# Designed miniproteins, single chains, continued (4): the designs that were tried, part 99

Each design is a single chain, and the fold is of that chain. pLDDT is the mean over its residues in the fold that is shown.

## One batch from the design tools (miniprotein)

Design m15415
Fold by ESMFold2-Fast:
Structure m15415 (fold): chain A 71 residues (1-71)
Amino acid sequence: ELEEKKKKLLEEARRLLLEGASYGVKAIGEFVRHVVDPSDEDSLRRGEEYIRRSNELDERAKKLVEEAKEL
């Protein structure tokens, strides 16, 4: 019962962490593009947006892990 709830929270947290990691990788690619062509400010903006999304997903995952630990 409690173990099942913990598993579901951790599975959701894992999914969010993987999505966040994907956005982090995309951000690196965009920042590399900006380094190669500094006039491409769209790449800088996209990289910043991907980092923001990655951080949001990581924060949500952290809360789920904390909930699971308190069960």
Scores: mean pLDDT 85

Design m15416
Fold by ESMFold2-Fast:
Structure m15416 (fold): chain A 65 residues (1-65)
Amino acid sequence: DNELKLLEATIKLVGMAYGVKTEVERKDGKLVVTLKDESEKRAEEAERAILAIGKDRGVEVEVYR
């Protein structure tokens, strides 16, 4: 629970750093992230960073654009 909350906050900060609108939802012990941006390149870079963080922390993360 605390681990998922910390990761959710981290993902939101990463999205903010890339300037991408980021929505995070918790479902069945995993995080579902939706990225919305006018620049596909920025959204793709944010997606790669978010997926890497999830993998490093051993949490399942799904990213949608």
Scores: mean pLDDT 80

Design m15417
Fold by ESMFold2-Fast:
Structure m15417 (fold): chain A 80 residues (1-80)
Amino acid sequence: ADPAKSRALAEGLRARFPGLRDEDVADLGAHLPDVSAEEMLSLGLALAFEPDAAAVVARLRELGLPEAAVATIERALRGT
């Protein structure tokens, strides 16, 4: 996958979830091949400013992302 895209998404999400790593979201980037790194950063920031973590998961499902990609983000957000 494109490491710049996963890094940009993780960077956006880290605005609210500072423990998130680039590799935790690499699979999601692979499901959005036509999205630029800048668009991935914007997506991450939009999701980071959601009122709660459950809303982030709901938004990813609403966008039509596969359950595998949603599960990857959910797992990263749960931490331990």
Scores: mean pLDDT 66

Design m15418
Fold by ESMFold2-Fast:
Structure m15418 (fold): chain A 98 residues (1-98)
Amino acid sequence: MSDEEARKKIEEARELLKSESVEDKVKAAELLEEVTKNPNAELLEEALPLLEELAKSEDKRVLEKALRAVETLLENPSATEDLKYEAGALKVEIEKKL
């Protein structure tokens, strides 16, 4: 995926997160999982706050998809140490709700 495609997915995820729909939140998490595979650290930093919004959900489908995206981010060698610490804390919070 190109950086331009990743940025478009981030924008689409932001729009979907304005919805209270579980289906829209699941789609946002799936788009962000694709973004979390990108080697551009700036895009990973931009994706994290959107994953934090998904983690506020009480829906297990949304939380499971968000957890997968966070785990993908943690496995990304381009993620900074600070970003990995924040993502690690987010993983723990999501797992507590599941």
Scores: mean pLDDT 85

Design m15419
Fold by ESMFold2-Fast:
Structure m15419 (fold): chain A 66 residues (1-66)
Amino acid sequence: SEVQRILEGAIAALERGVDPVLLLRLTAKELKELGYTEIADRLYAAAETRPSREEAIAFLRELLKE
């Protein structure tokens, strides 16, 4: 799915060293612009917790299991 591709790209960017808060916010914005409002809101909420890279990757991997 398009959502899966976007989330997998976000995980890859986190593994390359992109800031987790910035990446979660940018990914949430992209998802919201594409109409995936529920998933986008979950990413915005995760960014507000200011997660580590490892926590952000774990969060996105759990979303991919849904």
Scores: mean pLDDT 89

Design m15420
Fold by ESMFold2-Fast:
Structure m15420 (fold): chain A 116 residues (1-116)
Amino acid sequence: PSEEELQEGVNEGMSLISGGVTRTTSLPHLPEEVAELLGEAAELATRAVNIAKEDKEKVLEAKRKLYAAIDHLIDGDLEGAQKAIEEAERLTKEVKDPEVKALLEKAVEHLRKALE
């Protein structure tokens, strides 16, 4: 995918976290523990993108997959969420910056806990 396509995915994910968009969509009532895990994963993914100096395209793609997993979890699509988490984990392993990689790995861990 192009950097523009990756950036669009990142921007869509940010819309779920920032502003009244999430409230306007009348999302289902998630357990408090699950909602906290999703929020933490989104913050970790955003932080990873913000500190990334190299491998930005891979980091943006990983964030896009993590945000897709969050969307699937909100919709109750556990199969779609699992697939997106697996794709994000694969991309995360290819990231060279150890600090960025650690943030993305922690985000994946939080989303895997949300599946339980």
Scores: mean pLDDT 72

Design m15421
Fold by ESMFold2-Fast:
Structure m15421 (fold): chain A 59 residues (1-59)
Amino acid sequence: GVTDEQLRARAREQGFSEEEIEELLRAVEEEDWATVSRYAPALGAPRVPQSREGAREEA
């Protein structure tokens, strides 16, 4: 998994405030993936395929 320090660094690079970074870290610690996914684009996105939209690959 991603470390808290790596998440802080990436979020700051995306222009997040300390408050937003803290919320993101808490969500990751609590495995609240719904909250984490809201920040996924800013985190540089994990290698996660989009849901099938007709012809997109799953892997």
Scores: mean pLDDT 62

Design m15422
Fold by ESMFold2-Fast:
Structure m15422 (fold): chain A 92 residues (1-92)
Amino acid sequence: TEAAKKLRDALVRNIPPEELAKYLEEASKNATPQELAPAVIATVWFTPDKEEIAERLKRLKEAYKLIKNKTPLHEQILDAFESMARIKGVKI
């Protein structure tokens, strides 16, 4: 879906947390967990630099904090990223 593609692209673009929060809200409204989980997993899996993964995770966590109306889907996105980061050897 378009919302899942936009979130995937936002996760790799090093955008500010405030903008990333908007993409998370759009994804929550317009995509399913089944569409978003593969997109998030792919962004982490194909990032070779552990430091870059850590910075992206930090940015995602800051964006998550800015979302006032959190949904289970927002939590699943964060959990998927953290799980893949851990597999890549990034300290959470």
Scores: mean pLDDT 75

Design m15423
Fold by ESMFold2-Fast:
Structure m15423 (fold): chain A 85 residues (1-85)
Amino acid sequence: DKEVKEALELLEKGKEAYDKGDYETAIKYFDKAAELLRPHPEYRPYLAAALYIRGESLKKLGKTEEAEKDYAEALALQEEYLRSL
């Protein structure tokens, strides 16, 4: 699926931006990746990863309450995926 391939590329770009300390750019990449992954339940682990690192990026910018929401959603998605196995 073209959307999934694009989302995975955006996850890689987001991680690269995070590693470079460009947290604002990382958040933008993870926002787009999450948007593309949401219609695909089989990719919940990738959506969870995107939200987790988005949360870490928000925490680095001092946006702790927004980060906590991303962490909670990421954990819930990961638990749903494991339950589907």
Scores: mean pLDDT 86

Design m15424
Fold by ESMFold2-Fast:
Structure m15424 (fold): chain A 79 residues (1-79)
Amino acid sequence: ITATGADGKVSEAEDGGIEEGDEIVEVTPLTWPLNTPEGTIYALLVLIVVRRDGKEVASLVLAFEGTEEELAGTEITFN
């Protein structure tokens, strides 16, 4: 998983423990505000839900962290 910011900054994340034979059910980007002493930063998380042996397994992957301005043009690409 790759997130590209408006300034061209790229962050890569591992595919969150997807195993052979898993069926991908859902891939959802989520934005979470974090208050820090340096100001508010935003975490871009990707929720990946797979079906394994008839059960749903969910993983959250941190794809990007940045300011509001950096997230305003961020695109997610699945590698």
Scores: mean pLDDT 65

Design m15425
Fold by ESMFold2-Fast:
Structure m15425 (fold): chain A 73 residues (1-73)
Amino acid sequence: LEEAEAEARRIGRAVGEHLAKTDPSALDDPEFRRRLRGALRNYLRTKYPNLSDEEVDRLADIALEAAREAAKA
C-alpha cells in the first residue's frame, strides 16, 4: 500500500508538472478534474488489481491532490 501511495503521488506530480507548463488553469475546471480523477483511478486499478475499490479511490484522490500541488508550483 505504501508503494501504491508513492506511485499515486509520483504520477499525480508528473501530471501536475505537465499541466503547469501547458494549461495551469485546467485543474480549476470541475469537469476536467472529474475526468482526470477517472483516468488516474483507471491507471491505478490496472496497476494494482488486488486493491479494493475504496483503496483505489483513495489512491486516485492522493494522485489528484499531488497534481493540484505540482500545478501550483
Scores: mean pLDDT 82

Design m15426
Fold by ESMFold2-Fast:
Structure m15426 (fold): chain A 80 residues (1-80)
Amino acid sequence: SLAEKSVDTLLENLKKLSPSLTDEEIEQIRKLALWGIKNKKLPKPTKENLPLVSAAYTILKLVGVTDIEFVDEIPEELKL
């Protein structure tokens, strides 16, 4: 989809700017961003998840997602 292509392009740029990010972390950000686009939701920021949630939030804003809700309940596969 166009959304997946936009997310993947932004993640490639993020990896170039932050080469310390692992492939696992990039994949976690990808899953969070795609879930966020579909549901207009992201996990509630915590000290531990903040870098990944912040990256996903930035991607959502760049692709034009508005009214993002931060939620406590997330799919098991997205738990960090």
Scores: mean pLDDT 83

Design m15427
Fold by ESMFold2-Fast:
Structure m15427 (fold): chain A 64 residues (1-64)
Amino acid sequence: SMGEAAKQGALEGGAGPRIHEAAYLSANGSPDAFGGAVTSYLAAKDFGGEEAGRKAYQAALDGA
């Protein structure tokens, strides 16, 4: 799912457990793939940094 992909992307970008779960929930709560990717990016970036956010964003888009 888009949420699972976002979670994996955030984890690969160096995000801790709390951040990859936030990316998962944010992506799954969106009405569309783009919205899910953006929200996943923001959640991962705020705590995991830019690389975590970027990878979560791309993974969410790829998983949709």
Scores: mean pLDDT 64

Design m15428
Fold by ESMFold2-Fast:
Structure m15428 (fold): chain A 70 residues (1-70)
Amino acid sequence: SARDKELEKRKEYYVEYAKEFFETLSKEQLEEVLEVIQESLKEAEAENDEEMAEILKAVGEVVKEILKKK
């Protein structure tokens, strides 16, 4: 659907931005960011904000992948 395509486009945008920014952070800073993302995801899910929840999940995966390379 058009809605699903718009969400995917927004996820890609945030993932690209997150990659560039988070690659500049230390391992310790990335671990703190991951904790904040996890808490924000709980809030988005509680508010039934499906779009924000999907974006936060995608960004969290980016942080996890960068952490694996540190």
Scores: mean pLDDT 81

Design m15429
Fold by ESMFold2-Fast:
Structure m15429 (fold): chain A 114 residues (1-114)
Amino acid sequence: VEELRRLVEELQRLFEEMKKALENGDYDKAIEIAERALYLAHRLVVLLQEIDPDSPEARRFQELVSRFDTLLREARRAKAEGKPKEEIKKILQDILSVMEELLEVARRAVERLT
């Protein structure tokens, strides 16, 4: 539970950093933050599955992590292909939305377990 809480707090910090990077138009930094957040989200999936593998929160979290992974690959591809900044921004905004949902699901899991 304490490790779960610490990872949720770290994810919250990355969410705020991601939001600021997007507001500043620093999409390279936003992608780096998203990569760190996705790594953290995978660790949260493992912990949630160990605590309660059949929980609705564990299942929803897995779905959101899969979507996050897909969006991050799209953002990296768009950048590599030299797509317009507006298109990259849209993908990164979708990633930010997924991160917010991940935080809500993780917080619900913490509340249930405490």
Scores: mean pLDDT 84

Design m15430
Fold by ESMFold2-Fast:
Structure m15430 (fold): chain A 78 residues (1-78)
Amino acid sequence: KELEELGRQLYEAQQQVQALYDQALKSTPAEGKRLLAEAEKLAQEADQKMQENPEALELAGKLLLEEAERARRAALEA
């Protein structure tokens, strides 16, 4: 239960980081720098949680890989 929730949190954190990067690219330089700093902070927090729970890291990695493969196949079908 705890490991499954942690894996899900890591997956969601990665998606949020990507959304912040995308938003930063569309923003003014000053606003973009603040958004990039927030994304970097979230990424570092997620990495720390993975280091503390290697089992959760393995699970999160599998979930991310499966989602990436699914997205890649969907893009190919488009």
Scores: mean pLDDT 73

Design m15431
Fold by ESMFold2-Fast:
Structure m15431 (fold): chain A 111 residues (1-111)
Amino acid sequence: MTEEQLEKGLATVKKLEEEGKLKIEQDGKNFTITYSDDPELQAAIDRVLETLETLGLITYKKDGNTYTVTIKDTPAGRKITAERLEAIIGIAIKEGVDAAEDIILDIFRSA
């Protein structure tokens, strides 16, 4: 993930939080993501979290409008920081899920 991608993703998340559409709370490697009833926003978050879990980087649970996400304490999971997770979600919402998936795969493949 480039510095420009990180900044762009984080700015998108901050804007959505200011609009009351998204809230991300962090406690170490654990995240609580709460979102509005926006189907496009929900679909983007679902796809990002599913991709990250499939690659063994996180685990997540969905309960209504809330996701509980844990970053795995593995070599692959340690490549995902708090800021990178938030930025990836922001990129998925702003630029589409395919752009976010490309970033996830680049992080995963970088040994």
Scores: mean pLDDT 79

Design m15432
Fold by ESMFold2-Fast:
Structure m15432 (fold): chain A 62 residues (1-62)
Amino acid sequence: SRQELIERAREEADRRVKEIQSQMFAEVAATTDPQEAIQIQVQALLEIGDVENELLERLRAI
């Protein structure tokens, strides 16, 4: 059903976001440079943005 497709798309996006966040936390914890920590966080935000945009396109197609 349409509802099942929506739920699966959201679950996949949520899983990918959590994986990106986990990697970001690990990389931030590994650095002692505040500027590097900011850059790691910015890169993670861009990757999360890509996931959200892909989710929106998938939802528009359903």
Scores: mean pLDDT 88

Design m15433
Fold by ESMFold2-Fast:
Structure m15433 (fold): chain A 90 residues (1-90)
Amino acid sequence: DLIKWLEGLTPEQLREHFAALLEAGRFDEALRVIEAYLEIAEKKKDKKGLEEVIEMARELARAAAKAGDIGTALRAIEIELRAEELLEKL
């Protein structure tokens, strides 16, 4: 269970795992990490977590677009917009 595993990580460990996925070009896995983190942050009403999701989604969108993975880049932008919308409502 990805969500249970991520909940066991510190924010620094989660960020490190995400960065490693980007370096490896594993954009689909990086996308799943930010989707799961968004779900965790939304459920906990965690402002800091939502801010982290926004930043990670921006990083993924830029990296995926540069690699020509436009589908992943667009999905990352959708996650960024959703996290921003949730943050405004807190």
Scores: mean pLDDT 86

Design m15434
Fold by ESMFold2-Fast:
Structure m15434 (fold): chain A 69 residues (1-69)
Amino acid sequence: MQTLVDAEFESEEKAREAAELAAKMPGVLSVEVHGRHVIASFASAEAAAEAAELLAKMEGVLSVRTQDI
């Protein structure tokens, strides 16, 4: 089952930096940037949880959500 991570940042620049980081994470399937949002899908809930923890520690993060798809 795939898991989606949606992270909102204070700026588009921070979102782009976060997307580059997410793209290098184990188990990543796709990464999209929509303005200040980074939407990444992962092959497992465990991979998504690790990504969410990492993104939540970034400067300028406003929110991080995970959902199964």
Scores: mean pLDDT 82

Design m15435
Fold by ESMFold2-Fast:
Structure m15435 (fold): chain A 91 residues (1-91)
Amino acid sequence: MREELIEEIRRAAEELAEILREEGRRRGRPEQGERDAERLKEEIERAIAEAKTDQELEDLLEGLRKAIEAVRLVREGKVDASEEELARALA
């Protein structure tokens, strides 16, 4: 199942990359968002190449999924939430 894990990791990385591009556009810095997205993809491909066990790939996927959820919560909180709710989400 290594190939299936790698495909799921790449899908999660693309989702996070798109979030980074959107964040760049929101801040009026789309070029920075694109650079951050490219950097993320490079780091993920390196992590995949360096992973020796399926457990390391599973841990990488879990980390990406948690990062995506955290960024979504913070971004939605920044749009709709109070300053206190945003501070709690970032802590």
Scores: mean pLDDT 73

Design m15436
Fold by ESMFold2-Fast:
Structure m15436 (fold): chain A 68 residues (1-68)
Amino acid sequence: MISQEELDVALVEIHVAVLRVAYRNDKTPEAAREAIEELKRMLEKYKDSSPEAVKLIQEEIARLEAEL
């Protein structure tokens, strides 16, 4: 049975993948900033959920910030 922690990680992985694909198809500074803002909201929501979820969000934020 899926745990809350496993579900949170899976949801974060899916959301990060969707944002990554969206940015790859529309590489504008505005798209990058919107994605970073969404990821920062996710980081606040999931910061106490699991270290794995937090790491995924932080790595994607860093990746997008490097594109700016």
Scores: mean pLDDT 80

Design m15437
Fold by ESMFold2-Fast:
Structure m15437 (fold): chain A 100 residues (1-100)
Amino acid sequence: SVKFPPLSSLSPEEAQALLTTFGRAMIAAFKEYEKITAEQLAELLGISKSIASEMIRTLLEEAGLPDTGEISKEDLIELLKALAEKYGVEIPKDIEEELK
């Protein structure tokens, strides 16, 4: 039910909150799924597939990753690292530990 804002327009505080919320949701999803598609993300977050597709596309684009339409655990690690470095924010230790 939320439209994903352009990450390039986010403040560092907004980027930190987004990375924390998204990272935790994705870690939970990887307990059930090997890769997370727009359909699976839509079900997990209770949003439409079109919004989930835009979220995946926006995150991959901002991280400089190929637009595959899905996120693997390895993609999530690289995505969180790239966004954290770009916006000068830190990945929460609980998220970092779960991905290592």
Scores: mean pLDDT 72

Design m15438
Fold by ESMFold2-Fast:
Structure m15438 (fold): chain A 96 residues (1-96)
Amino acid sequence: SAFEERLREEIDAIEEMIEEIEKLEEELKKNPSKEIERKLVVLQTAAALQAIGLAFDAKLRGEEEVAELAVEVARLIAKNEPKEKILEKLEEIRKL
């Protein structure tokens, strides 16, 4: 369905942002930089907001479980939880 295709695209976009976050975290570990730290905070905030946007769209469609999982994804991103934990929650959404 159109919603399932859009849901997949939204999850893919969040996953790409998570991969870029990991790349910036690795760069920051090698060469501590206020500029990289600032970029990391901005990207983490953007990724969390994308997940909240997904939750809102799901809620509007009556997809309550998708909305709840998307909020959890946003929380995990905001708490700087490991990439694997975030991706696991995104995969749970894909399987619904």
Scores: mean pLDDT 87

Design m15439
Fold by ESMFold2-Fast:
Structure m15439 (fold): chain A 72 residues (1-72)
Amino acid sequence: SEEEKKKKEEILKEVEETIEKYYKEMLEERSKTVPGEEAEKGMKDVIEITLEELSKILNMEEEVKKIKEKVL
């Protein structure tokens, strides 16, 4: 239904905002204790896997792809 699609879009928006705010701060903190390249790759891999699973759960591949392109 259109209501379910709207709810899924709201979830994806919250996920995008959380990734942009939270994981950026975590990346900066982790880069202080591990090689920056390793810290960045590890975090991007986790984000990518998480977004791919969300894509399957929500059945919103195109919307998730747009978020992936913005945050990765």
Scores: mean pLDDT 74

Design m15440
Fold by ESMFold2-Fast:
Structure m15440 (fold): chain A 92 residues (1-92)
Amino acid sequence: MTPEELVERFKAEVEKAKSIDELKQIIDRLFAEVETLSVEEQREFLKLFAKVAHDLILKYSDSDDPFSYEKMKLIGEAYARLRALLAAREAA
């Protein structure tokens, strides 16, 4: 899959997720796939993911629903983890 395909699939899966466990599984699958990408593809993925994560966080931050808050938190944590993963790989 291309970085663009991974990001679009993630966005669609997150929007359809009905539970926190489902969202965690979506994030785990995303990480497994991103780790198989080249450093260049991981860098492009992170740029695209940052845009989608920002849009999703804004969307969910306007909701009083507890599940929306949990989605926002997990997406933010996923972005931080991806940034750390890429930084570690570029330093190696």
Scores: mean pLDDT 81

Design m15441
Fold by ESMFold2-Fast:
Structure m15441 (fold): chain A 102 residues (1-102)
Amino acid sequence: MEEALQKRIEQQDRVFQEIKDLLSDPSRFQETLTRHFSDLIMEAYVWDNEYGGIGDVVLKRIQEMVGSFLDSSPSQRLQTIDQMQSGYRDMLQFVADYVKAK
């Protein structure tokens, strides 16, 4: 369980790093950002199938993080992405704790 959680954190850390790197490329930023957020949403559906119903909670948290990013000013976006990455890790820990309690 903990090893699987760690691997998912590492995968999503790579996604968030790619998003951060793309903040400096305005020509591809919007398309790639949308793609990565779509991938995060799809991951929530995978966890719904693996852990039985937890995906809705995960999806809601991802939607809240995306909303926070869209509401941020351009000068705050890097900080907002860091906060989203942290929130995603907290969400993965919540999923792990939920599975252990079941």
Scores: mean pLDDT 67

Design m15442
Fold by ESMFold2-Fast:
Structure m15442 (fold): chain A 63 residues (1-63)
Amino acid sequence: MREELARRISEATGLDFQEVLDILNKSSSMYDALLEILRRYKLTPDQVIAVSRLLAEADRRLQ
């Protein structure tokens, strides 16, 4: 599941798959992962929206 999420984020943003996967694995929440991605990378508004939606959907499935 986290690998698929990392792949989707990588496809939406052009970010490296392994870097995204490492952030997801080290983050204690999907919100924490979002903040770490936004801190490390300069994303367009559309990319920010896409990542936020993907992480929110993943968080809902875990809750």
Scores: mean pLDDT 79

Design m15443
Fold by ESMFold2-Fast:
Structure m15443 (fold): chain A 64 residues (1-64)
Amino acid sequence: MSDEELVERAVAMLRQLIDDMRARGASDAQIREVVDAAMAWLRSQGVPEAVVERARAEVYAYID
């Protein structure tokens, strides 16, 4: 899987997770903590920082 494909899948999974967390009454702060942990995981997989920052921006826009 390419870095772009990995990021696209991660963003899609995070959007589903955000919807599930909100349905369970999670706060925006709790959701952002989970997103930040996922971004750290993507960096650990060797995804370039510019690609990770783009993924974070897309997910944070979804939270807003």
Scores: mean pLDDT 79

Design m15444
Fold by ESMFold2-Fast:
Structure m15444 (fold): chain A 85 residues (1-85)
Amino acid sequence: MRKEAEELAERIVELALRQAEAQGITLSPEEVEEAFRRLTEYLLTLSEREREILRLRLEAEEALLAGDEEKAAEYLAKAKELLAE
């Protein structure tokens, strides 16, 4: 579904921007728009399970940035469970 892919791409780009800013790296608006477009297209080629794994990994990274190590560990455990078997 396009909206779900766009929401995931937006969150991935936002996370990448926050991580880049923390490291002193600034992306141009054009690079941000291109990344969002490419990620949206890529996410549309993935299965629901693959998108869920990416979403859980995103939630974990967002939790780590917020200082919530317990929530980050929980999301990573769920992502690993989906990857098992």
Scores: mean pLDDT 79

Design m15445
Fold by ESMFold2-Fast:
Structure m15445 (fold): chain A 78 residues (1-78)
Amino acid sequence: MGEMLRKLEMSHEFQRRIEQGLMSPEQQQIYNEGMQKLTNRDFDSVKQMIDQISQTYPQIAAYLEVQLQTMQSGLQKT
């Protein structure tokens, strides 16, 4: 099992890449797809996507995993 702290760290690294415009068009496409699934609350689809991209785009996978866990554990700000 992955450590949650490591996933959170990778999530922050990915957020920095978004802010700095360091994503490739392929990474941007995957990010947009994952965020759309999260917005639609298709949690099972997000989990499947994370599994598919975890080796190729581990930072995007970690970001989506952290967002997914946050939304599942607290639908409200806590």
Scores: mean pLDDT 74

Design m15446
Fold by ESMFold2-Fast:
Structure m15446 (fold): chain A 63 residues (1-63)
Amino acid sequence: MEEFEKTVKEYKELAEQDPERREEYLELGEMYVAMAKQPEFSEEGFEGLKFLVKALKKRLAEK
């Protein structure tokens, strides 16, 4: 799960760059991480985390 660990690190780093929404993004990211660790929701959780990373990158680039 190299890609998963990399994605988790990336979302946390991106969330730290947005102090206004940091807490919301960290909570949302932890939710997706928890889902990704559940056998029945692992695919959905990881896809959600990847989407969050992409959304954070777009938001930060627009500032």
Scores: mean pLDDT 76

Design m15447
Fold by ESMFold2-Fast:
Structure m15447 (fold): chain A 93 residues (1-93)
Amino acid sequence: MLTLEDIKLEVQADGNLVVTSTVNLSEATPKLDIVFVALSDKLLPAVKETRTVTKAQTVTFTVTYPDASSLRSVTVAAHTPLGSLVKRAEKAK
């Protein structure tokens, strides 16, 4: 089974936003895709990482976005061949 923990958002002293997503896998999967999509006043590319997971384990992914003040929300989608989970975090106003 795939579980996705709540997205962690941290504003850095330099104004960047560090986004952390933690995925818990109860079994091996040949393909785990993580996609980060930021909603921003700027045009930001989606970030995609792919991993092979050989056993049950927790996997952590971190993405840094410039200019945290322009960001509204981050959506993280975790995809395996058998299913997908999506979480969204909104930046506090």
Scores: mean pLDDT 79

Design m15448
Fold by ESMFold2-Fast:
Structure m15448 (fold): chain A 65 residues (1-65)
Amino acid sequence: DEINRAVAELAAAASRTIGLGIRLEERDGRLVVTATDPSAETKEAARLIYKSASLSGKGEFEELP
């Protein structure tokens, strides 16, 4: 899933730049989003990432709990 991969790469770059505790992983065509820092900023960033993937309607991903 090229969209899920692009989203994961973009978010990884953003996480490196901002210092967010977010882990993105593509498993079996699914985007898995995990927030390692429970801060509000990290949660909001993670939510925007998986919502973007959801709006594309491509692939399946696991939501953050």
Scores: mean pLDDT 59

Design m15449
Fold by ESMFold2-Fast:
Structure m15449 (fold): chain A 70 residues (1-70)
Amino acid sequence: SLRDLIREYAESLGFRLTDEALEYLAEKTKGWSDEEVRKVVLEAARIADERGLRGPIGVEEVEEALKRIP
């Protein structure tokens, strides 16, 4: 499923998402290709690293990632 793709890919990068961030990302990327979805997850992970985030990726990081991807 789309949620499984998002969760598994984030975990492969060493990150977890909040349940809210997972739901938000899944809803916003509905109908996107797996490659496009992975691009958003990777960008959100980069933003989390830039921000020195010590917890799971939240909705704020996902929103910013979506803004940076054309």
Scores: mean pLDDT 84

